Designed miniproteins, single chains, continued (4). Designs and how they scored, part 50

Each design is a single chain, and the fold is of that chain. pLDDT is the mean over its residues in the fold that is shown.

## One batch from the design tools (miniprotein)

Design m13839
Fold by ESMFold2-Fast:
Structure m13839 (fold): chain A 58 residues (1-58)
Amino acid sequence: SMVENGVKAGLAGNGTAAAMGAKEAKEQGADRESLRKMAEAAKIAGDETSAEIAESLL
């Protein structure tokens, strides 16, 4: 799923991909828990801007 792909990307250090995945997931009706996981993955990647974007979707 896009949520799983976004989390994996963030954990691999790709915060931008995690944030983009979160936007797409929200557009497709993903729940807050899934979006929080993607936001945390973006934070783990160290991309502060992407993490803020993902969190703004919550």
Scores: mean pLDDT 69

Design m13840
Fold by ESMFold2-Fast:
Structure m13840 (fold): chain A 79 residues (1-79)
Amino acid sequence: KTEEIVKVLEETLEKVRNAPSRDEALKYVEDGLRKIAEIAGADPETAERIAKRYVEEHFKDKSVDEIVAELEARLERAR
């Protein structure tokens, strides 16, 4: 499970770095967090709610560079 979460974080980070807009970056973060919640055993509806709440709480007021830094920090802690 941990290796699967690390893989999703790495893919999400790469998508966020290459996102054409902040809105696309936030969409990629939400998609990645939803996948992580599903890997942890959440059903799809619960995973969507968790991901949306997390983005609202942690990323809504952040720049793309700040989002990248936060994801990098989480990835290093997960390794």
Scores: mean pLDDT 80

Design m13841
Fold by ESMFold2-Fast:
Structure m13841 (fold): chain A 87 residues (1-87)
Amino acid sequence: SEEDRRELLRIAQEAVRIAYQSGNPKAIEIAKKYSQKLEELLKNNSSIEELGKVVIEMIKELKEALKDDPEAVKQLEELEEKVKEIL
């Protein structure tokens, strides 16, 4: 649904925010890479399933980059759970 698509994009934006707020250069690089990929998928009217897969991939890479930050990992795990509830 359009509501699920909007919620998925909100989750993606929150994951990107966590990366930038961490100040971790690797996390910021991951956020930039996936933001660009998501923008391309949106321009091509990609399915919610394709968008969700890319958001989950971003969250997994961010969790690895931020593994020494337990608060960031917890927030990312909560976002990953929300994506799975939409898909």
Scores: mean pLDDT 87

Design m13842
Fold by ESMFold2-Fast:
Order: structure tokens, then C-alpha cells, then sequence
Structure m13842 (fold): chain A 86 residues (1-86)
């Protein structure tokens, strides 16, 4: 494949912040869609700062939202609304 530089390794502090944001996102996705969208943007900003592509960030977020749906933590309607905001 093409020699694309790998994304920079996340620091312990960035990993802890991402874990906190992902936890808050999972809760907000069920209760407050606008807050969930804001949290998705914050997660994306941290990953983009470390050299992750917009496509990779979108794929990760879609996968996370899909996991919440599969675990019964989101309705289909909430899932579809979140995907439209990505």
C-alpha cells in the first residue's frame, strides 16, 4: 500500500479524555442529540490533531454509534439522526 505516515500515538492524558468523552457521548446520544453532536466534534478534533483522517474519524464514530444500537442503548431513530449529523 502507499507509505502514508501512521497517526501519532495518543498520550495517556488524551486516551483518558477520549474515554471520558466517549462515555459522555454514549449517554448524550440517548438524551440530548445536540450535546452528542458537540461531543462527536470534540472527539474528532483530538483524533485529527494526532493525524487521523476525517474518513477514519467518521468510520470510528459510525462504528461506535452502531455498537450502541446493537447493544440496545439506542433506538433506530436515534442511530439514523446521529449518522445524519456526522
Amino acid sequence: GPDVPPPKKLTKEEVEELQKLMTEFGKAAREDIDKAVELMKKIGEILKKRGYSDEFIKDIMEGFVGSLLLLGRLTKEQYEELLKKL
Scores: mean pLDDT 77

Design m13843
Fold by ESMFold2-Fast:
Structure m13843 (fold): chain A 60 residues (1-60)
Amino acid sequence: MIIARAKEDYTGKSSEELSIKKGDEVEILEVIDGERVKVKNLKTGEEGIVPKSVLEVVEE
């Protein structure tokens, strides 16, 4: 299980993207491409795509 933390607030720009707040912990479910990952927010249970650049890996 790969756990990451949001380094900054991110607002989803499409229905496939997830909005997250700085400090939120997410599970990385799938790597979409070199720039984007599908994640699950561990606080809300919501899933969606976010840019890799807004995440810091905490646990692998």
Scores: mean pLDDT 81

Design m13844
Fold by ESMFold2-Fast:
Structure m13844 (fold): chain A 82 residues (1-82)
Amino acid sequence: GEVKVKRFGNIEVRLDFGTGTLTITDGDKVEVYKLDPNNVAQAIGQILRLLGEKLDAERAGDETKAKAYEYAIELALEYMKK
């Protein structure tokens, strides 16, 4: 399975395309988002959760975190197209 990883400062965004597991690591904080390609409602819920985190980061002025969550959304959408 393909794994895509990108870093934004101290934040790592990783998606395992074999399992649909999206992981966002920021220092000691780890967030895991499980994407189900056969359940559109569940996937929309996870993407909305990522969007909420991006908007919160933008409101806080944390551009690095906002870019990390933007990339996470792009990866989630790429995975769901498969």
Scores: mean pLDDT 86

Design m13846
Fold by ESMFold2-Fast:
Structure m13846 (fold): chain A 60 residues (1-60)
Amino acid sequence: EEARAVILAKYDPEKNLIELTRAEVEALGKSVEAIVQDVLLPLVRSGELPLPFGFAIVED
């Protein structure tokens, strides 16, 4: 899934943080809630994203 690849590419392991711009959220075609439920939580459960990590939406 494209959203999965974008999220993994945006993860900064040094900061343990994922920052998305509003434009990037819109480009994924999902709400923030859908990104959390359908992308972030499955990646955490699969072990591809470590916990704890930060998730933030920033302005462009």
Scores: mean pLDDT 72

Design m13847
Fold by ESMFold2-Fast:
Structure m13847 (fold): chain A 69 residues (1-69)
Amino acid sequence: MPTPTQQMMDLSTQFMNSTDPSTRNRIMDQIGDIYRQMYPDVSDSDINSGIQQRNTSMQQIQSDRQQRS
């Protein structure tokens, strides 16, 4: 069974490959639903802020990997 973390990582990869705002919003909604399931007492705005920060960190890691290869 895929864990919520694995689902978020897969969606984050799809988000990085998408430039269309509509597609990005849809992916963010799906990640938000996973976060809401994990942290039901956290507000949607706080979840969205956390997701954006995590996405930035993942992009940084990917860039570092490409630089090393």
Scores: mean pLDDT 69

Design m13848
Fold by ESMFold2-Fast:
Structure m13848 (fold): chain A 66 residues (1-66)
Amino acid sequence: LVAEARELLAQARKALEQGKLEEAEELLRKAQEVILQLMKQGNTEEAEPLLEEYQELMGEVNLQKR
């Protein structure tokens, strides 16, 4: 799950760099689902840095849409 979330976040960042906002949003949605699973399993300490990166990337998506 941690590795899966990291891969999804890395793919989302690459999509953002290429201006593929729809692709980035889909990848971020998938990453959020994996991060929520980590939190449900009690892996909060591992989920916290992933959630922070997710929030940063979502902020970039929202900025580019405006």
Scores: mean pLDDT 80

Design m13849
Fold by ESMFold2-Fast:
Structure m13849 (fold): chain A 61 residues (1-61)
Amino acid sequence: SVEEGARNLEKLGDKYDAEGNYEQAAKWYEMAANAYRLSGDTEKAIEAQKKAEEARKKAGL
């Protein structure tokens, strides 16, 4: 399902974040947020977007 796919994208973001690859983490979190939005899961979309913003901050600083 789209929702299951979104969770898998978020897990990829978590993996890259744990590895310190914040640029990749941000990309996967953005994809997860978009997938959650498409599935109508607004709460998870907002959470994934916040994770993407945090990862971008870590990558850019």
Scores: mean pLDDT 85

Design m13851
Fold by ESMFold2-Fast:
Structure m13851 (fold): chain A 70 residues (1-70)
Amino acid sequence: SERREIILELASISLRVLHLLMKYKDNEEVQKKVDEIFKLLDRAAQSPDIEEQRKLIEEAKNLVDELEKE
């Protein structure tokens, strides 16, 4: 189901973000980007529209991918 896939992807991205927080504890630039990612994930979780959820998840995923390259 699409809802199940979205929930699993939200959980997966959240774990990746937690890993970045643990790795970059004192980096304020990373902290700011993590805040933006959590805002996107929260909006995705609260959205009643599956298409909007997917767009917000992709935005969050792109930000996580950028941070993981640092």
Scores: mean pLDDT 82

Design m13852
Fold by ESMFold2-Fast:
Structure m13852 (fold): chain A 65 residues (1-65)
Amino acid sequence: SLRVEIAEGLARMTFTVYGVDARVEARGDTLIVTLKKIDEASREAIELIKKTAENLGVRLEVRVE
């Protein structure tokens, strides 16, 4: 889905801007984000990504490894 690809690109950019180490991947209509740690920067990045995914109608799954 083009919407998922856009969400993936925006998520990667968001993590880069916030200095967050994260893996981003798309599976079907779901954007999967895997964080190494949860801290203030990752929480802020995730909040922005959640809003972006919601606006694009993309499902978001957040994992911590």
Scores: mean pLDDT 86

Design m13853
Fold by ESMFold2-Fast:
Structure m13853 (fold): chain A 65 residues (1-65)
Amino acid sequence: GPNAEKAKEAAKKAEEAAAKGDFGTASRYLHQASEAARKARKEGDEEEAEKAKEYAVRGGNAMGV
């Protein structure tokens, strides 16, 4: 769904920024991925929230966090 897709796109951009050493941009995209997961949870879509959370974790791992 839309929140999981936003989290996936944000996580991908965070990974790309981290690979370039731009951790400021990577951090911003990780925040967007986390917010997408939070929004899905607030809307009561637990499946969407879980998928968005998985993408946020993946982005964080790319930054070494």
Scores: mean pLDDT 75

Design m13854
Fold by ESMFold2-Fast:
Structure m13854 (fold): chain A 93 residues (1-93)
Amino acid sequence: SEEELRKEIEEFLSKLPLNIDKERLIKIILATIESYTTDKSLEELAKKYGVEVKEIEMLKYMLDNKVYESEENKVKKELLEFVKKLIEKAKKE
C-alpha cells in the first residue's frame, strides 16, 4: 500500500514542471495522507518520514481550506487536487 502510493505520487510529480525537492515533497505528501487515516500525532509522522511538523500542517491547511479552488498557479492547483484525491482514496481503504 505505502509502496504503491509512493509510486503513484512519483509518477504524478514526474509530469509536473517542479523546481523543488521532489523526494522531500513525496515524504510530506505521504505523511499528510497518513495523518488523515491514522491516530498518529503529527510529531510521530514527521519523525517517521523525516519531515517537519510545520510542513505537514501547511499542506493540511491548504487542503482543509480548499486553497486549490482559488489557486491561480496551475501546477500548485493540480498538485493540491491530486493530494486531495489520494486522501479520499486512502480514507476509503
Scores: mean pLDDT 82

Design m13855
Fold by ESMFold2-Fast:
Structure m13855 (fold): chain A 61 residues (1-61)
Amino acid sequence: SPEAERKIKELQERIERLREELRRLHARYQATGDPADAERIRAVSEEIERLVEEMNRIREE
């Protein structure tokens, strides 16, 4: 449906933005070793996983 296509596009754009953020966080964590950066890496990774699962569910409907 047009609604599903629109939602998939929005999810893809969100996932792409989060992947870019994750790359920056990994680079910063490698330089600093800050536990706060490690926690944020985990949170962002989990959010990406959730969004990918949501996108896959929409595609299967």
Scores: mean pLDDT 86

Design m13856
Fold by ESMFold2-Fast:
Structure m13856 (fold): chain A 57 residues (1-57)
Amino acid sequence: SARLEELARRLGVSPASLEGAARAVLSGDPVLTRVAAHDLGVSEEELRAVAREVAAL
């Protein structure tokens, strides 16, 4: 989706990486969320905010 590509571009990551990271947040596992945020170079808070936007697509 165009919105997913826009969000990924703003974070400097691929859409596939952002989808995987959003899925980690949606799993509710705090360890997976932390690892995903670290891998993307963003804070856990920022990743949770973006994951909410991805889930709304």
Scores: mean pLDDT 81

Design m13857
Fold by ESMFold2-Fast:
Structure m13857 (fold): chain A 66 residues (1-66)
Amino acid sequence: MVLSNEQAKEALAYLMEKYGLSEEVAEKVLVAINLGRLDLAKKLLMDAGLSEEEAEEAIKYILSLT
């Protein structure tokens, strides 16, 4: 699945504003999701300080944009 440029910008803003992620980390998460690597996206979010529940919620939200 590939996010449109507009959907990617919305997802980036969501991750940065709600969870305080850096742009670099947020971009890596979006790349992982676009590759279908939800396992990697979850790990990146948790490594950035999110709980497992928050990481799963964030991924679910981003997937809802597509």
Scores: mean pLDDT 82

Design m13858
Fold by ESMFold2-Fast:
Structure m13858 (fold): chain A 74 residues (1-74)
Amino acid sequence: TAPASDAEIQAVADQAYEEARKIATEKGLSPEDAERIAELARQVAEDALRSGMSPQAALNLGVAEAKREADRLA
């Protein structure tokens, strides 16, 4: 399997960001905390893809880390 393209990494990272931001917002976190959690999900998904994980696995990992952090703050 070839490494993910830069475009694919960006698309998956953006998906992780959007999903994480929704999760944080629904949990009633501040806009600042929601943004931080969304950026965490983006970074985790990007790093996972660059390490050779599939797009779906990378997205799931980013979202899972965002949920863990949101639960810690809630």
Scores: mean pLDDT 83

Design m13859
Fold by ESMFold2-Fast:
Structure m13859 (fold): chain A 95 residues (1-95)
Amino acid sequence: MKEAEKYFEKGKEYYKEGKYEEAIEYYKKAIELNPDFYEAYYALGQAYIKLEKYEEALKYFQKTIELNPDSEYSKEAKEILAHYGETGEFKEPKL
């Protein structure tokens, strides 16, 4: 839906401003309209890392992989999850 993409773009704007809780609200609105929006789940993972809510971040990266395992977002999510499993620290997301 065009509305899901619009909310996703608003979330990205807030994320760039460092307004991570507002970004999360808009990413969740995007997902309500498009539950298969794997890019929005990846973005939720990024925003939750910034808030140091690591259990939530892990959940959303796992959901990204579940929805589209062959995407660039899922490849990055897999690398982030592997790094966290090995070191207990999050690798900075590239996307």
Scores: mean pLDDT 83

Design m13860
Fold by ESMFold2-Fast:
Structure m13860 (fold): chain A 68 residues (1-68)
Amino acid sequence: SAVAEEALRLAEEALRLAEEGRTEEAKQMMDKGGGLAVKALAQGDTEGALRAAELLREASRVLKERGG
């Protein structure tokens, strides 16, 4: 779905920002991407929602590793 595709795009951007150490921007993209992933799931796009969620989890992991 278009919602899942946008969630995935935001999740990919969040991961990139997290890897660059841009913590606040990464968190903003994670919040937006997470919200759209939930919306995609509610609309029946389970596969797209799960793909976005996996990248959001990876972004969170990177932030923890860089996070102090």
Scores: mean pLDDT 85

Design m13861
Fold by ESMFold2-Fast:
Structure m13861 (fold): chain A 67 residues (1-67)
Amino acid sequence: SLEEELNELLKELREAFDNLDQKKMDEVVARLLELAPKFSEEQLEKAVSELEKLAYDDAAAKLRALM
C-alpha cells in the first residue's frame, strides 16, 4: 500500500541519516517527493513531520504546498 511505502521510506530516511549516508538520504527524499501528489493529507503531514525533524526544510515545504 502507499501508506506502507511511506512508512518504509521514512524508516530508510532515518537509518540513512543515522549512518550519515547523504546519497541514500537524497534518494529517499527524491522518492518521497515523486510519490507526494498521491499521498493523503494525513500521509503528507506525517512525511512533513519526519522531514522537519531531519532538517529537510525545503522538501517539507514542497509537501506542505500540496496540502
Scores: mean pLDDT 83

Design m13862
Fold by ESMFold2-Fast:
Structure m13862 (fold): chain A 84 residues (1-84)
Amino acid sequence: MAELTVEVVVPASVEAAQQAAGLAVAEALAAHPEVRLVRAFVEELEDGSVRVRVTLAGPAAAVEAAAEAFRRALAEAVAAGRRQ
């Protein structure tokens, strides 16, 4: 069993970052059902960007794969929001 914290800074509002993070977590966990969300935190930074911090737990290989899926899904969700 492993625990991994993923931290990503995104150029989005807190509302957009929360929505994107929620979608990304749901996508990652759907792909890796043996992984669980331990905690999630969203913090607005002084420059207007947002820090997203997510802690996942599960089998080591699954947690690493879920973390990568989360990073990819988060980047895609944020990019999609910017293009609409």
Scores: mean pLDDT 83

Design m13863
Fold by ESMFold2-Fast:
Structure m13863 (fold): chain A 69 residues (1-69)
Amino acid sequence: SVEEARKLMEEADRLGTLGVITKDVALVERAIELLEKAKELAEKAGDEELSQRATRALNSAKQLLEQLK
């Protein structure tokens, strides 16, 4: 659902931010997992705007993970 996708994106943002501050790779990896689920749910719901936002967030999180390694 769109609501579930939004909640996953909010949780991913929180974990990603914490991961950057604490330099915790595992938190950023968890954020990536949540963003992948959010993207799938947004796509299934036909919410193009949310799907695009999740895709951009996912790409950013993956780039960030490479910087932390």
Scores: mean pLDDT 84

Design m13864
Fold by ESMFold2-Fast:
Structure m13864 (fold): chain A 62 residues (1-62)
Amino acid sequence: TDVERQKKAAEEAYKKALDAYKSGASPEESAKILRDGLIKAGVPEEDARFSAERFKERLTAS
């Protein structure tokens, strides 16, 4: 189903963003990778931006 395809693509986008961060990318760069990946996967731009903001906050939360 489209939901399953979108979920798999979203998981791949999160994995790429985390891998970039572990390789030395900034939280902002990693969040941008996630946002761009989610948009390409068919996630609405507003939802992708929201997910990327939460992801960045999680990386920098202390």
Scores: mean pLDDT 80

Design m13865
Fold by ESMFold2-Fast:
Parts: structure tokens; C-alpha cells; sequence
Structure m13865 (fold): chain A 102 residues (1-102)
């Protein structure tokens, strides 16, 4: 449980950095930070699910949704084909994780 809480704190920090990068027009950096946050939140969600901590699971799902939103904002702001593909891949991964967690 403490491990899951630390993962969520790190994911929140990465998402704050991702939003700042979006504001500064650093779209690739924002996407990389959101991708890292998604992975940490996914791990925290798995721990929460195994121990039956519903509150922790909902916190993890919220961070996964925030990472998804960062990827959607990157997709809206970019014309770079590689960045478009990365954003789409992250969106699909986030949706897949959320469907698994429900």
C-alpha cells in the first residue's frame, strides 16, 4: 500500500510537469511525462486491486484519465506525424488500462 501511494505521488508530480510542458508548447516532453505517469498509475492500480483498496484504485484511475487528457491535448496541438502516432498510442493504452480496471 505504501508503495502504491508513493507511485501515485510520483505520477501526480509527472502530470503537473506534463501540464507545464503543454503550456510551454513542449508537446513531446508533455507526452513523455504523461506516458511515465500512466505507467506508475497503472502499477498503483494493480496493487490497489490486489489488496481491495477501492479509494486508492479510484485515485489511480483518475491519474490515468489525466494522462489520457494530456495525450488528447497533444493530439489537438500537433501536426507532427510521429507525435500524432505517439499520442494515439498513449490514448489507446490508457483506454485499455481503464477498461481492464473498469
Amino acid sequence: LEEARELLKEAEKLLEEARKALEEGKLEEALELAEQALELARRAAEIAREVGDEELLEEAKKLIEEALEVAREVLKKTTDKKLILKAIALILRAIGVLLELE
Scores: mean pLDDT 87

Design m13866
Fold by ESMFold2-Fast:
Structure m13866 (fold): chain A 88 residues (1-88)
Amino acid sequence: MTQEEIDEARERLKRALEAAGAEVLSTTVQGDRIVVTGKYKGKLVAVAYDLATGEARVAIEGMSKEERDEFARRVGEALGVPVTALPE
């Protein structure tokens, strides 16, 4: 995968978190995975996007299942890819 493809996926993921109502704090790339960390309603959130599978996962600690699922839905809507909320 090219650096250009990674940079595009990174920017798409950042914009998806911002569209879902999160403030983006950092972005890390490790192999074929992009992780964006942010704040949502004062809580830390992490979204991991797997470049090989095209799947994204959302982790938010200390938030209800309904709020986690709604955030994951908004991120998925903005990204146009399947997004799964991880259980606590």
Scores: mean pLDDT 78

Design m13867
Fold by ESMFold2-Fast:
Structure m13867 (fold): chain A 74 residues (1-74)
Amino acid sequence: MDERLRRGGEAGVQGAATWALGSEPSLEAARERVERVTRERVDLYRRNGLPEAARGAEEEGERILRELEERIRE
């Protein structure tokens, strides 16, 4: 069960990141959207007693943000 919740959190952030990268005009704008969505999802999951989903969202969000920051700083 916990693995499914963690995976759900990851999938939510992945979906938001994919949409942001396809729709935002710049990597900076995509990064800001991913950061905002990740924070919102983590807060929502924590408030609803879903710590594994929150962890999944947080970890995946951090990974995606790191990749975007690396591309921006190149």
Scores: mean pLDDT 78

Design m13868
Fold by ESMFold2-Fast:
Structure m13868 (fold): chain A 56 residues (1-56)
Amino acid sequence: METQKLAAEKEVRELGEKMGLSEEQIEKAIKAVNEKLEKGEQVTREEVLEILKSLK
């Protein structure tokens, strides 16, 4: 896994845990963030929070 994807995964996990999301919801958020990164899109902390909120 690329360094950027590893950093994004860690951030998504930490934010998801703080928000009380399940492991399944966190995994879906990580997948969504990685798909954006693979398309060459920038993913901000705010976008990560929006993705996590959508999974509640």
Scores: mean pLDDT 75

Design m13869
Fold by ESMFold2-Fast:
Structure m13869 (fold): chain A 59 residues (1-59)
Amino acid sequence: MKKETRGTAVDDSLSPERQAAVRAKMRAYLEHAETGKVPPELTPEQVRSADAIREMEKK
């Protein structure tokens, strides 16, 4: 149990930990879209998902 104010994980729809994770994922996806390389942190399924999102956001 966290006994300190480490982060808002209950009421905040995007807790600090979630925001950091989303930010990191988004940057990895953008870098993949720009460079065309698959980062070792992303699986092929995540790469396919990122490509789909890229196509959607293009519209």
Scores: mean pLDDT 62

Design m13870
Fold by ESMFold2-Fast:
Structure m13870 (fold): chain A 73 residues (1-73)
Amino acid sequence: AVDPRETEPVEPVEFEKGKEYTAEEILGMLNDKVPSNAVLRPVGEDEIEISGYLSDVGRAKKLLEEFKKKLAE
């Protein structure tokens, strides 16, 4: 495909301080739902770095946002 690979974090996904979930816990819960070509890594306690192909990163970011909303319920 023509999508360039991202070598830097596209945009860290921050989770609200005071929630019971850390970035590592969210990654563990997301492993079954993350697109296969995106790499997610914890950056500190409340941030997740996403890297990979642009299309895969976009999908992973959408999944993280959706999952974050479910956790906020």
Scores: mean pLDDT 59

Design m13871
Fold by ESMFold2-Fast:
Structure m13871 (fold): chain A 70 residues (1-70)
Amino acid sequence: LSEKEELEVELALLQMKAEVAKRAKDVEGLRETAEELEELARRAEEVDPEVAREARELAEEAREAAEELE
């Protein structure tokens, strides 16, 4: 896989991880996934800004979901 393709795969995996955590009402899992998405966004910034943008949006959604469950 190219670096760009690897970032796209990581984004998809983290998106699924966030959905699973939300379904399980796993607040810690949602917060952990949000942090991983923010890290992915920083790594993707210069390689694929679209992946960086989507990762940041998903991180915000995961944090909001965690707050709703508390």
Scores: mean pLDDT 83

Design m13872
Fold by ESMFold2-Fast:
Structure m13872 (fold): chain A 94 residues (1-94)
Amino acid sequence: KEELAREGARKALEAARLAVQNAETLEGINLAIAGALNAIGGLFNVEVLGDAEGGARDAISAGESARRAAEIAGNEKARELAEEAIRLGREALE
């Protein structure tokens, strides 16, 4: 459903923003940026193109990047949000 894809992308974007606040490495920063850009792409796919499947795939990709950024940053809240984004994206594809 579009709502699951949108919520997944939104949570991935929140996770990426939190991860960048604690980013101390170029790798962490790059992963947080990748997560944010993929989350924005996911929101665009849902809100502008009506593509729930595309939005869900982008939410999963964004969540995976944001999760890795959160792990590097040591931000547990960002990691939890990224994992939830991945879960919601996968649920949207079912």
Scores: mean pLDDT 84

Design m13873
Fold by ESMFold2-Fast:
Structure m13873 (fold): chain A 57 residues (1-57)
Amino acid sequence: AEKARELGEKAVEALKEGKIKEATRLAVEAGKLASTEDPEVAEKIAREIQEALDKAA
C-alpha cells in the first residue's frame, strides 16, 4: 500500500512537471501494485492521476 501511494505521488509530481510519459509509467506501476494489495487505494490513486491529466490537457 505505501509503495503504491509513493508511486502515485511521483506520478502526480511528474504530471505537474509536464513529464506525461513518465507520469503514465508511474501511474501504471502504482495501479498494478495497489490492485494486488488494496483496490480502494488503487481507485484513489487513479482518480488523482486522472484529475491531474485533465488539468494538463
Scores: mean pLDDT 72

Design m13874
Fold by ESMFold2-Fast:
Structure m13874 (fold): chain A 73 residues (1-73)
Amino acid sequence: MEEELKAKELLSKAFTYYEQARVDPERRKELLEKAIELFEEAKKLSTDPVLQKIADEMIEKAREELERIEAEE
């Protein structure tokens, strides 16, 4: 139960960094990297398949955004 609460907190923080990355171009890469780390930790701590699926989808989206940033100079 404590792990699930922690996983939800990490998921919430990861969404905050992901949203901040959209409005802060100077920090976008750094914030996306932090969001990915937090989503991965949330997935690791959670036994809830719904939370794990959400985390996986968000990790995929954040990684795609990072790849676009690196491809576009």
Scores: mean pLDDT 82

Design m13875
Fold by ESMFold2-Fast:
Structure m13875 (fold): chain A 79 residues (1-79)
Amino acid sequence: KDEEIQKLAEKYMQELASLLAGRKLTDEQKLAVVGFANALLNGDAEKVRQYARRLAELTGLPEVEELGDKAAKEIEKIN
């Protein structure tokens, strides 16, 4: 379980990094990224969705919210 969560977190953090590539992040956006990463590592599907939505709002990238929903669904299948 811990190994599966770790690999899932690595995968989705890499995909998030690709979506945010070349962008200068604000402090609020950085906090949302940290919240998303911590939620992934904790296997907390609801917080993953929450922080992904917040980050999508802050960046104007709906693909971030879609990424968060995909990650949350995988976490729900593991738990």
Scores: mean pLDDT 86

Design m13876
Fold by ESMFold2-Fast:
Structure m13876 (fold): chain A 71 residues (1-71)
Amino acid sequence: MSEEELRERLEELERRGVLAVIREDIATLQKLIEEADELIREAERLGNEELKRVAERMRQGLLETLAQLQK
């Protein structure tokens, strides 16, 4: 994918992540973590360290939220 497409997918992931957190939707959070892993790999393939860092931060936030919900 292109850098522009990757940025758009990261924005959609963030929006969907916010909604999943509000809804406490564990299944969606797990799916979004998998999607974040794919986006990290694509950013790495493109050599775009900025987008890789953004994707890694999003993944970490989703993991932390999932851990809190699974108390």
Scores: mean pLDDT 84

